# Designs tried in a protein design run: designed miniproteins, single chains, continued (4). Part 51

Each design is a single chain, and the fold is of that chain. pLDDT is the mean over its residues in the fold that is shown.

## One batch from the design tools (miniprotein)

Design m13862
Fold by ESMFold2-Fast:
Structure m13862 (fold): chain A 77 residues (1-77)
Amino acid sequence: MREEELKRKLEELERRVREKWEEAGRRTQEAGKKTIEASKGTLEELFRAFADWARVMGEEVDEVVRERKRGLEEVLK
């Protein structure tokens, strides 16, 4: 029935979004490590690494949010 089908689609969407979120977390941690390593250099290098880390965090969050919205719209239609 429709309710069971909807539940299965939501579970698939949740798994897909969870995988993307886990990957985003890993990439964010990598960027954080680069920022710490840059602290051994100049202040300019540190600020550049920090800006890159902020950009990566923003990009990963936006990608996960877009995927969740798109997937939810597809499931609910």
Scores: mean pLDDT 69

Design m13863
Fold by ESMFold2-Fast:
Structure m13863 (fold): chain A 92 residues (1-92)
Amino acid sequence: GSMAAQGILDAKRKAESSGGKAEISVEGDTVTLTIDNFGEEGLKGAQEAAKAAEQSGGRAELEVKGSTLTLTVSGLSPEAVTAIALAAIGDR
């Protein structure tokens, strides 16, 4: 299933609900979620998204630099990547 796609979208919304600013970028088979001014809820959501991606056979890397959190996910199915890309366009 698309647990990884749902996890990334949930992390974005959780961060935005906490006053953060979240952006999703898709390049080939790699999805990057960037959260500015992330709080505890944004960090927790990103950690849950990373676990969902790994459980789906993907790879997840989480980087925190100052007030910015970056989650990079690769190795997802083309269907999951497409679902994330379409949702990211719709959430602008």
Scores: mean pLDDT 79

Design m13864
Fold by ESMFold2-Fast:
Structure m13864 (fold): chain A 64 residues (1-64)
Amino acid sequence: GAMAAARRAAAEARIQKLHDEVLKLFIEYQLNENLGISDEVTEELKKKMDELMAEIDRLRAELA
């Protein structure tokens, strides 16, 4: 139905936004690793990426 199609489109748009956010954090993570910045900073970036990827996985599961 139209509501299901609208929900799917909204979820797909949100997944794309989350992917863009993960990419930004990944770039920051790579820069910090290359510069030898503290493990605490890189761990915080990994945690944020993991949380966003888990949200993407939940949204994908809802669309299946």
Scores: mean pLDDT 82

Design m13865
Fold by ESMFold2-Fast:
Structure m13865 (fold): chain A 58 residues (1-58)
Amino acid sequence: SEEERRKELKEFIEKLKKLLDEGKYDEARKLFKELAKKYGITEDELVEELLKVKKELT
């Protein structure tokens, strides 16, 4: 569902922040690619979805 997808994107943002803070850039990139694949979208489309979620966290 849309709500379930939103929750997953929010959890992904928190996970991504943790990896970046730890300097695990390769792992962060892998997770990003895997999430894009899971949703059947491009990495660019995933960036747009993440930006939508980020606006709600402000």
Scores: mean pLDDT 75

Design m13866
Fold by ESMFold2-Fast:
Structure m13866 (fold): chain A 61 residues (1-61)
Amino acid sequence: SVDDLIGRVGAAAKAEDMEALKKAVEELEKLDPEKAKQVSGALQHQVKDPELSAFLKEKGK
């Protein structure tokens, strides 16, 4: 579900797992592209890894 994918995106971002984050965001984007954008934008400034932050910034556009 969308809520399960939002949880997976948050967990991957907290773990700083780029592969898990990419998969979860891409799955969320297929179900609800607007929600994927919102969640990515919200998490952009919460991650310490600059590569993960850059990925989330692009997905939040």
Scores: mean pLDDT 82

Design m13867
Fold by ESMFold2-Fast:
Structure m13867 (fold): chain A 62 residues (1-62)
Amino acid sequence: DEAVDYLMERTGLSREEAGNIVDALRQNGVAVNREVLDYLAERLAAGEPVDVDELRRLSESL
């Protein structure tokens, strides 16, 4: 899964942790695109909580 691999490369998370995040996004109807993955990587690197509403905004086409 390219999204899982990308998130692992950006964050250093394990495949299991990255996979759980990507699965949670899909289960919540969030499209897994580069903007969503970049946002997740930045928040995780900063140790800040992930904002689900922001993820939904980023999942929409630009």
Scores: mean pLDDT 74

Design m13868
Fold by ESMFold2-Fast:
Structure m13868 (fold): chain A 87 residues (1-87)
Amino acid sequence: MDKELLKKAAEKAIEAALRLGEAGADLARSIGLVLRAIGLQFDAELGLATKEEALELARELRRLAEEVGSEEAVRLAEEALRLAEEA
């Protein structure tokens, strides 16, 4: 498992979650996803993050991005998913 790939996946997940808030996704849901992504980034730095955790977060971000119709958030979530799959 590559720590740098998980860290990059977390960075893209943070960006996706922020874009979801900008696109009008539910504020509490968007904030919750930002906090989860920040937690994943911190865990990746410490070597505690799992690939499964990163994949689950990225898939949830993609589903919400598709629901709210944010093409930018979908793209960022897909980038996070690819990075997590490579880790």
Scores: mean pLDDT 83

Design m13869
Fold by ESMFold2-Fast:
Structure m13869 (fold): chain A 73 residues (1-73)
Amino acid sequence: MEEELEKLQKEAEEALKNKDVEKLKEVILKQLELQEKKAREEGRVPEDVLEEVRKKLREKIAELEEQVEALLA
């Protein structure tokens, strides 16, 4: 899992370098999916915690979207 997150992180950096906002968003969504899957596999976290993680990641995506748009403007 951490190895997959590292690969996605590198893809995000490459997308930022190329100013590819669409690809950056795709990578962030992939990271969200992996985090959700990890929480489910651990099995000890309730659904409320998973929803909290989704909420934080959605907010993070929105922040990054604004930052990238500001940088590309």
Scores: mean pLDDT 69

Design m13870
Fold by ESMFold2-Fast:
Structure m13870 (fold): chain A 55 residues (1-55)
Amino acid sequence: MSEEEKKELEELITKYERSLGYSEEQIKQAIEVFFKQSEEEQKAALESLRTFAEL
């Protein structure tokens, strides 16, 4: 996963969590969790979040 994909992941988490009414603190936690994962896990999470966007 490229640096640009990681930025997309961060923005995707931020937008979805915020739209669901979560606080900035919850968003920060989610971002930290995702960045602690391996590149493979981050890629899987990005694909999952993009799929969720269709809901």
Scores: mean pLDDT 76

Design m13871
Fold by ESMFold2-Fast:
Structure m13871 (fold): chain A 58 residues (1-58)
Amino acid sequence: MKLAVATKDVTADTPSVLALKKGEVAEVLKEYSDGDLLVRKDGKTGLVGSDKVEVVEV
């Protein structure tokens, strides 16, 4: 299973983006070719930029 660990705070400026605090972990559901990730945390889904997270395989 792939996890995204936030390396910095992510603000949800649009409804499609999932807000994360630095150090929070979300499950990676899909990786897009443009570098965006579809992630899930606490029953919510949204997009985060790959530049803001570290992806780890577990």
Scores: mean pLDDT 80

Design m13872
Fold by ESMFold2-Fast:
Structure m13872 (fold): chain A 62 residues (1-62)
Amino acid sequence: DEIIEQIRNAPSFYEAVRIAIEAVKDPSLTDEQRERIVQEVKRIVPSDLAKLVEKALKEVKE
């Protein structure tokens, strides 16, 4: 998945989180794709930053 590759290759934790938040807000993505993005961010960034992506996903699902 191109978005997962962009997150892995991001030059900073900040950029990884930014890419992930924009991706989970994309209405064309499936719920499975959004969950994969959140899981990948949780593996590579500190929990405080990962929570920002989780919050964005929750807002989209509500």
Scores: mean pLDDT 78

Design m13873
Fold by ESMFold2-Fast:
Structure m13873 (fold): chain A 78 residues (1-78)
Amino acid sequence: SAFVERAEKVAEVVLEWAEGHLSPEVVEEVRRILEEAIRAATEEAFRRALMRIAQLLADAGIPLDDIALLLQRVAAVL
């Protein structure tokens, strides 16, 4: 479906960014969250996953400006 294709593109963007900015353990948590949301195949589950990832990044000490840039990049492929 068009939704799953966009969700997979978002996951690719997020994970590529994460591999450059986060520890392997945190990258794996982000991957798990995205895979669960794609499997659920609902816009609500995917939105909740993105919000959870943003919170996880903030908790990991990632600057808000970097999180905002990631979310802008995600929006471009949605």
Scores: mean pLDDT 83

Design m13874
Fold by ESMFold2-Fast:
Structure m13874 (fold): chain A 60 residues (1-60)
Amino acid sequence: SSMLEQKIQQLRAEIERLRQQKALVEQTETDPEEKQAALDSLDRLIEELEKELKRLEELS
């Protein structure tokens, strides 16, 4: 695969990993403030990576 294709696959894997981390936080974090802060941080990171992924896919 090209370097672009490899980067796209890596981003998809990272996004899926972060979504799994988000699910874990939702199930295990008992402190409401810490839970919300963690979920907000993960959501922002996921959104950033999804925007990067979309840009790279448009170049393919």
Scores: mean pLDDT 86

Design m13876
Fold by ESMFold2-Fast:
Structure m13876 (fold): chain A 55 residues (1-55)
Amino acid sequence: SLTDIEGVGPALAERLRAAGFRTQEEVAANAGAIGAMLDLSDETVARIVRGLRRL
């Protein structure tokens, strides 16, 4: 589940799915692009990357 990524809550997980990112692998492969596409702060992107590293 996307909410298993530390820093990804239910609202952000829904935004990721709406943008076409449905798996942890897709989020990991596209972390930088996700920040630009979803207008996320650098801090939010850093939290997602850190969360992926902990999985």
Scores: mean pLDDT 78

Design m13877
Fold by ESMFold2-Fast:
Structure m13877 (fold): chain A 72 residues (1-72)
Amino acid sequence: GAPAMQRVARVGLPDRPLTPEELRKALENQRRAEVMAQAAIDAMLTAEKQGKSFGEIAVAMQAAVDAVRAAL
């Protein structure tokens, strides 16, 4: 099986075999989470490069996650 399928089964899902529909929904939710995590990292690196404080970096990361969540 694909590594993503094994990883999805470990993230808050039952130990029993998943239906194809449950697996598709879990994979989509995981992809959304990964896209939001990447947006937060990119915002952190950009804000750090601009010399922003820890609080400003946190605000920039949250704004990036919120923007991506609204677009999805």
Scores: mean pLDDT 73

Design m13878
Fold by ESMFold2-Fast:
Structure m13878 (fold): chain A 56 residues (1-56)
Amino acid sequence: ADLVMERVGEEVDKLGPLSREEIIELARRVARELVEQGKVSEEEAKKGIERIENAV
């Protein structure tokens, strides 16, 4: 699991059940924040989002 998937999982656990569209939008927001913080690359962020899209 990458940082995007880990952070999205943590947020979903806090917020309760979300729709597929809400989870994907959350993943995009989390990925953008992690890239801005220098914690993941743009490519890693994109792969994290794709993994979430395929998992939900």
Scores: mean pLDDT 78

Design m13879
Fold by ESMFold2-Fast:
Structure m13879 (fold): chain A 59 residues (1-59)
Amino acid sequence: KKEQLKLTAEIYGLRRPLTEDEARELARKIGKQMGLSDEEIEELIPEMVRVILEVNERR
């Protein structure tokens, strides 16, 4: 799950730093693409945002 999330964030290939709001939107898109429910996405949002920002800032 976390491995796939990191790979997906890399696939989107964003070069500029993301804001927390942008990372949250990307996390929602990734979660829906992975077939997660809205409730599961909400639970994972803080972790997904952290991972997305980490990958985007420090590959």
Scores: mean pLDDT 69

Design m13880
Fold by ESMFold2-Fast:
Structure m13880 (fold): chain A 88 residues (1-88)
Amino acid sequence: SESEAARLFAAGAIYLAAADINEQLGKVDEATRDKGLGYYYLGLAYEKENKLDQAIKYYEMARDYFEKAGSPLAEEAKKRLEELKQKK
């Protein structure tokens, strides 16, 4: 079976592809939300691989897009980011 990290990388790629499609369709709010989700899943994937520098980078990107989208997931991204910064 595929590893959890591999599935999270796939989810991230799918949301980033969806964001590009939504942006081309002029759906700016949906594209911003999808970018947040895409980068968040990439952050989770790198965290599972114990690649903390990459996880931090992608959680920062996710936080910024979630804040722009007004998503409550911005708080979750902030919590993960602060926890990882303490472990580093």
Scores: mean pLDDT 87

Design m13881
Fold by ESMFold2-Fast:
Structure m13881 (fold): chain A 68 residues (1-68)
Amino acid sequence: SMSDTEIEGQAFQLGYDIVKEELAKGKSLEEALEIARKEIKEKYPDMPEEVIERLLKMVRDLILAREA
């Protein structure tokens, strides 16, 4: 069985990969994050909303740091 930490790590990686792909297609960061949120919720329906939002914030912060 996967631990909560492993599941969160997988969800973060999924969110990061989606945001990177959607940005490469010319979508805005906000549009990319909305797509990532939807896909994470569909794949991890039992994940609390506050965890999903924390992971998406980490994705946003990482993307912005790399674009500066």
Scores: mean pLDDT 85

Design m13882
Fold by ESMFold2-Fast:
Structure m13882 (fold): chain A 86 residues (1-86)
Amino acid sequence: DITVKINGQQLSTDETLTVSSNVTIEAVSDSHYAIVNLVDSSGKILKSFLVKPGETVSESFSLEPGNYKIQVVSGSEIVDYPFTVI
């Protein structure tokens, strides 16, 4: 129900996406409210987005090389999408 993309590529829980330092995060919700967090390797939340039903949020970041995740919180469900910046 929540779709997350980085640089136009859809994220998966089963695959770690590798991207360069210029990162555009896009989150789309069909029918639910969600909180979408950009989280660094230490677990620090760098940015938090509220995504409303039917809305798309998009923001660009310049990130240092390292391991990150996008964490989606919707109701009782928490889903982590890993990605690496090189």
Scores: mean pLDDT 84

Design m13883
Fold by ESMFold2-Fast:
Structure m13883 (fold): chain A 70 residues (1-70)
Amino acid sequence: MEKKVEELVKEAKEKIIEALKNAPTDMDAQSTVGQIAAELFKKLREYLDPEKAQLLVIKTVNEAYKEAEK
């Protein structure tokens, strides 16, 4: 279970970083990130309660933003 959650988080983080680096506008980047975050939340809900899923999504998005700004 944890390994599957970790894989989902890693995949989502990589997709968010790509969106932030390659998007032509900040609004396009935010739209794509929002879609990735929503998909991650739905998938995590299969393994985690809503509270833990939400916190993990927030953490993943924040970490991806910090990584992309480097």
Scores: mean pLDDT 80

Design m13884
Fold by ESMFold2-Fast:
Structure m13884 (fold): chain A 60 residues (1-60)
Amino acid sequence: MKGLYRAVAPTPKLSEDELELRTGDVVEVLEVLDETRALARSLTTGETGIVPLSALERIP
C-alpha cells in the first residue's frame, strides 16, 4: 500500500539501488514491487531506493 511509513529496523545499503534507513526514519512508499520489497523515498535524506517491507510500519 502506498503512503507514509516509519522504519522499525535499520536497513543497510547493500547495493546502489537500496535505500539506507535508520530506525525512526520516515519514508514515502511510491510503489510496492513485490511481497517483500517497495520503492520508497526517504523524507530524511530525499533519496529514493528499494526497501524491505518487513522494516516498515505504516503511519496512520
Scores: mean pLDDT 79

Design m13885
Fold by ESMFold2-Fast:
Structure m13885 (fold): chain A 58 residues (1-58)
Amino acid sequence: HLKLALEHEKKGKEYEEKGDLQSAIEHYKKSAMSATQAGDDELQKKSEEKIRELSTKM
């Protein structure tokens, strides 16, 4: 569901702001998966970009 994807994106941002990159990446992964299931290619790509970005900071 799209709602679940958006909730995970919000959680990812919250953890990113707190500096918890591991938890942020986990939630962005769940957002990408839920976005794929909902057919939201834009949200899936945004979440994948965030995963890539945060992984390079670790």
Scores: mean pLDDT 80

Design m13886
Fold by ESMFold2-Fast:
Structure m13886 (fold): chain A 58 residues (1-58)
Amino acid sequence: AEELVAAARAAVDAAPDSASAWAALGAALRLAGRLEEAEAYAQRALELDPKNAAARAL
């Protein structure tokens, strides 16, 4: 779970304007049980792209 979070954080660092990168970070945090952080990053993804399916699924 934490390795998945680290990979998703690297994706956000590479593309901070990508809604999919933020959604992936939210999904990884949810899998790690860090639900408050997952919700915050899902919200960030929706701010960038309200139609992003991965963010809307979180």
Scores: mean pLDDT 78

Design m13887
Fold by ESMFold2-Fast:
Structure m13887 (fold): chain A 96 residues (1-96)
Amino acid sequence: MTPEEHLERAIENLRKALELARKYGAPDEVIEHLERAIENVRKALETGDPEYLLEAMRHAAEAAELARKFGIDEVSQLAMEAIRHLGEALRELGAP
C-alpha cells in the first residue's frame, strides 16, 4: 500500500468507528477524539506533514481506550486498525 492508501484506510476505519460510536451512544469524549483523528489525517493528506499523523494517532488511541472502557469493543477495534494504518504511513513517509 502507498502512504496515501494507508491514510485513506485510516479515514475509512475512523469514520466507521465514529458511526458505531454514535449508534451505541458513546460519550461525547469518544466522538470528539474520533473527529479530531479524522481531521488530522485529512491535514496529513493535504500537507504531507508527519506531525498531523502523530496527532491523529494520539486521538485515535484515546478514542480506542475510552471505547474499550465503555464496552464498545467494535469502536476500539476500528480505532486500533486506523492506528495500524497511520503507523504504516508514518514509517513509509519517514523512511528514505
Scores: mean pLDDT 85

Design m13888
Fold by ESMFold2-Fast:
Structure m13888 (fold): chain A 56 residues (1-56)
Amino acid sequence: GYSKEEILEAFKKVDVPGVSPDVLKLDISKVKNPDQIKNVFGVGDDLAAKIKEALK
């Protein structure tokens, strides 16, 4: 899985609009792999792809 800090840093790198730190606190533990980011955080395909790259 990803740590809270890894996911927050990825979101910071890609400047994800509309995702608050509170949403990240609640759903971060649900992310077992990058493919879940789109569904867990409700981001578009382009933003999901950029976040996946930032998590590598």
Scores: mean pLDDT 63

Design m13889
Fold by ESMFold2-Fast:
Structure m13889 (fold): chain A 66 residues (1-66)
Amino acid sequence: SEEEIAELEARIAELERRRAELEAELEKAIEEHGENSPEVIELQEELGVTELELAVLKTVLDRLKA
C-alpha cells in the first residue's frame, strides 16, 4: 500500500518537525524560566509524547516496508 506508506511518512515528517520546534521552545523556556519551571515541565512532557509517537509510527512504517 503505497498510499498508506506515504501517509505514514508524511505524519512522521510532521512529528519530526514538531519535535524540533518543541526542542527549540524547551531551550528558550529553560533560559527564560529555569529548568524546574512549569513551562519547562509541560514542554518536556509534550516532547516525550511526541518522541513516543514517532517511535511507534517508525516501527509501523518499517513493518510495512519489510
Scores: mean pLDDT 87

Design m13890
Fold by ESMFold2-Fast:
Structure m13890 (fold): chain A 92 residues (1-92)
Amino acid sequence: LSPKEEAELLLALAAMQVSVAKLSEEKDEELVRLLERALELALRAVELDPSLTPEVKEILEEIAELARRAAEAGIEEAEEVLRRAEEAIAEL
């Protein structure tokens, strides 16, 4: 795979994990793991292809929203994901 093709695949996988997280009404450890995975995939994608910055920002904003809701539900691990996503958005 070229770096561009790999970046597009990683972004698609991140989007899929966010979609699964949205469908899950469970505010638990599994949700946090999905969001952590999506965050890492999105960040790797923009590292490989910076032209994907707008799409990555959109996914990071969705991750931040889901993490914020999980943190409000009492999942402290979600606060770390929220902070990382917000920092990444600010740096991009």
Scores: mean pLDDT 84

Design m13891
Fold by ESMFold2-Fast:
Structure m13891 (fold): chain A 62 residues (1-62)
Amino acid sequence: GKEELRKLILRLIALKLRLIGLEFDLENLELSEEERERLEKEIERLKKEIEELEKKIEELEK
């Protein structure tokens, strides 16, 4: 229903904001090699979650 769509959209916005924050940190902070690898892996996981969630939202908007 519309309430499920709303929850998915709010989750998508939250994930996108988190991604922006992590990408900012990766570009602007002095990180150890281990911290950098951890952030890069988290960014990749978030990007995948965002793509899957965007596809679900598109299917529900039809």
Scores: mean pLDDT 84

Design m13892
Fold by ESMFold2-Fast:
Structure m13892 (fold): chain A 93 residues (1-93)
Amino acid sequence: FSREDIERELEAAARLAEWAAEHAETASVEEVVALEIMAVALEFTADQSEDPEVAERLREVARLLREAARAIAAGRYEEAARLAREAAELARE
């Protein structure tokens, strides 16, 4: 993957995370599944990355998105919003 591909993927992850932080309480099943799909995509990209620091960041963003999705599914919307904000901030670094 090129640097531009990784930056585009992180930007998409950041936008999805920002959306989840604002809409956790009203998120549909499809929207929660989108968080899980993004996490899988980020982990796949991390496994292909030659830069261990980039790979660690991609994996941490993926972990936060998965935890946010699980928190929404469990009705813990404040926790989900915090996790999603952390994911967005990390993705924009």
Scores: mean pLDDT 86

Design m13893
Fold by ESMFold2-Fast:
Structure m13893 (fold): chain A 100 residues (1-100)
Amino acid sequence: SLEEVLERLIELAVEISEVALAALRGEISPEEALERVRELLEEIKELAEELPEEHKKIILESIERFEEEVAKASPREQALLAGIHAGVLEIYFTVEKKAL
């Protein structure tokens, strides 16, 4: 169901936030954190295929913006950007789930 897809998307966004926080605390390397974030974003992209086109477009544009910003960022800034973008996605998915 759409509700189950949105719930899984919320879980993935939360996991990205946890990875970002671990990197900021020095518990994992910035390189390992970015690799894990990218794997989680690929899962979000795959699940976005199950969403209406309007929602899929917003998600893909958000991920593209993240990658553009990350390319210009230091390792610490990459972790901060991952946390910020994940937080925005979590809010978006939560609002969309409540609108069902």
Scores: mean pLDDT 89

Design m13895
Fold by ESMFold2-Fast:
Structure m13895 (fold): chain A 68 residues (1-68)
Amino acid sequence: SIRVVQVEIDLNASDEEIRAKIEAAMREAGETDEALIAAVVDTVVASGRRAKEELGLERIRFGLQVLA
């Protein structure tokens, strides 16, 4: 099944805080694959940095879709 969780990310927060928030959201949604969690976290952090640098965004809302 697929579970969808919405997460608000503060782009002024540290990479470590953003990583922890996304990890917690994925685990709460039922994801147990540590490699997949790490890959998603890296992608979200990279995308957040790009959004801040290129678009001047201070905050984004990210939808997590977990295939359980």
Scores: mean pLDDT 78

Design m13896
Fold by ESMFold2-Fast:
Structure m13896 (fold): chain A 58 residues (1-58)
Amino acid sequence: SEELREELRELLKKLGYTDEQIDRWIAENVKSEEDMEKALEQVRNTLKGIEEIKKKLE
Protein backbone atom coordinates (compact mmCIF):
# COMPACT_ATOMS: atom_id res chain seq x y z
CA SER A 1 0.00 0.00 0.00
CA GLU A 2 1.03 3.64 -0.38
CA GLU A 3 0.89 4.06 3.41
CA LEU A 4 3.55 1.35 3.92
CA ARG A 5 5.68 2.86 1.13
CA GLU A 6 5.57 6.33 2.72
CA GLU A 7 6.36 4.95 6.19
CA LEU A 8 9.36 3.08 4.74
CA ARG A 9 10.47 6.29 2.94
CA GLU A 10 10.34 8.36 6.15
CA LEU A 11 12.29 5.73 8.12
CA LEU A 12 14.97 5.40 5.41
CA LYS A 13 15.32 9.21 5.36
CA LYS A 14 16.09 9.03 9.11
CA LEU A 15 18.95 6.67 8.17
CA GLY A 16 20.31 9.31 5.74
CA TYR A 17 19.03 8.09 2.34
CA THR A 18 17.67 10.47 -0.33
CA ASP A 19 14.28 10.11 -2.06
CA GLU A 20 16.06 9.10 -5.29
CA GLN A 21 18.08 6.37 -3.53
CA ILE A 22 14.93 5.09 -1.78
CA ASP A 23 12.85 5.01 -4.99
CA ARG A 24 15.62 3.12 -6.86
CA TRP A 25 16.03 0.61 -4.00
CA ILE A 26 12.26 0.00 -3.77
CA ALA A 27 11.98 -0.47 -7.56
CA GLU A 28 14.80 -3.06 -7.51
CA ASN A 29 14.03 -4.89 -4.25
CA VAL A 30 10.30 -4.58 -3.46
CA LYS A 31 8.23 -6.78 -5.80
CA SER A 32 5.18 -7.37 -3.55
CA GLU A 33 3.36 -5.93 -0.54
CA GLU A 34 4.96 -8.72 1.56
CA ASP A 35 8.43 -7.49 0.49
CA MET A 36 7.40 -3.98 1.55
CA GLU A 37 6.22 -5.19 4.98
CA LYS A 38 9.48 -7.15 5.52
CA ALA A 39 11.61 -4.14 4.51
CA LEU A 40 9.60 -1.86 6.81
CA GLU A 41 9.99 -4.28 9.77
CA GLN A 42 13.76 -4.53 9.19
CA VAL A 43 14.19 -0.73 9.06
CA ARG A 44 11.98 -0.23 12.15
CA ASN A 45 14.08 -2.77 14.10
CA THR A 46 17.31 -1.05 13.00
CA LEU A 47 16.05 2.39 14.10
CA LYS A 48 14.74 1.02 17.43
CA GLY A 49 18.17 -0.52 18.11
CA ILE A 50 19.93 2.79 17.40
CA GLU A 51 17.48 4.78 19.58
CA GLU A 52 17.76 2.26 22.46
CA ILE A 53 21.57 2.66 22.40
CA LYS A 54 21.19 6.48 22.36
CA LYS A 55 18.84 6.41 25.38
CA LYS A 56 21.33 4.28 27.36
CA LEU A 57 24.25 6.60 26.49
CA GLU A 58 22.37 9.86 27.22
Scores: mean pLDDT 80

Design m13897
Fold by ESMFold2-Fast:
Structure m13897 (fold): chain A 62 residues (1-62)
Amino acid sequence: MKFIAEVKEDFEAKSEEELTLKKGELVEVLEVVDDYYLLAKSLETGKEGLIPRKYLELLKEL
């Protein structure tokens, strides 16, 4: 299931697998990895990586 989400707060990547994202950025959620992480693609940069679920607000299901 794919959906568009908005970043709720600035998040800085702690590993190469994570995305650095700023508050208000839009991402496409590609996959639910586990209860903590989503795999997302930045619509600003096109980069893919992990982001903690708590940093995203679901906007629209695709």
Scores: mean pLDDT 80

Design m13898
Fold by ESMFold2-Fast:
Structure m13898 (fold): chain A 56 residues (1-56)
Amino acid sequence: GPGAERALALAREALAAGDGAAASTAAWQGIKYNPDASPEERAELERALREGRARA
């Protein structure tokens, strides 16, 4: 949904900027506040969370 899509966009923007902390925060909030996200949206947010944490 729109909330999950926005969170993923923010996480991807932060990853592109090299900001792993911002990326992990955006992805985690996207997961937490969008429980009805599709399995595909959830998987992408979880990937962004892992990448953000690895770069933080």
Scores: mean pLDDT 84

Design m13899
Fold by ESMFold2-Fast:
Structure m13899 (fold): chain A 59 residues (1-59)
Amino acid sequence: GEIVLRNLQHDTGLSDEQLEEVVRLVREGRYEEAKELLMRKGGLSEAQAEAAVEAIKKV
């Protein structure tokens, strides 16, 4: 759980607040919004953002 979120934060440079927002969006089933935030603020590609959302769903 925690190590997945820590690795994502390290790879993306997201702030704690931005990471919490991504996790919240995933928990609410708002996967496209979480993906867009990861791409726009975290600099991830679409494929990387999809993989990150799937990883967060398991946490």
Scores: mean pLDDT 79

Design m13900
Fold by ESMFold2-Fast:
Structure m13900 (fold): chain A 66 residues (1-66)
Amino acid sequence: MAEELLKKGEEYYKQGKYEEALELYQRSIAVAGENDAVLLNNLAKTYLRMGKHEEATELLNQAAAV
């Protein structure tokens, strides 16, 4: 379940569909929990591509704490 959402999110990210990738990564975290560093890093890099550096920094700090 969570892995399916992550893979689909990665595909959208590769296509430059960052909003869609973001939604899928957020749904994956809701299923897998907030302790998944891979999901947190994917969310963070998606925010960076969207120009949301503050949100990305918060997520990267959270991922580093896992």
Scores: mean pLDDT 77

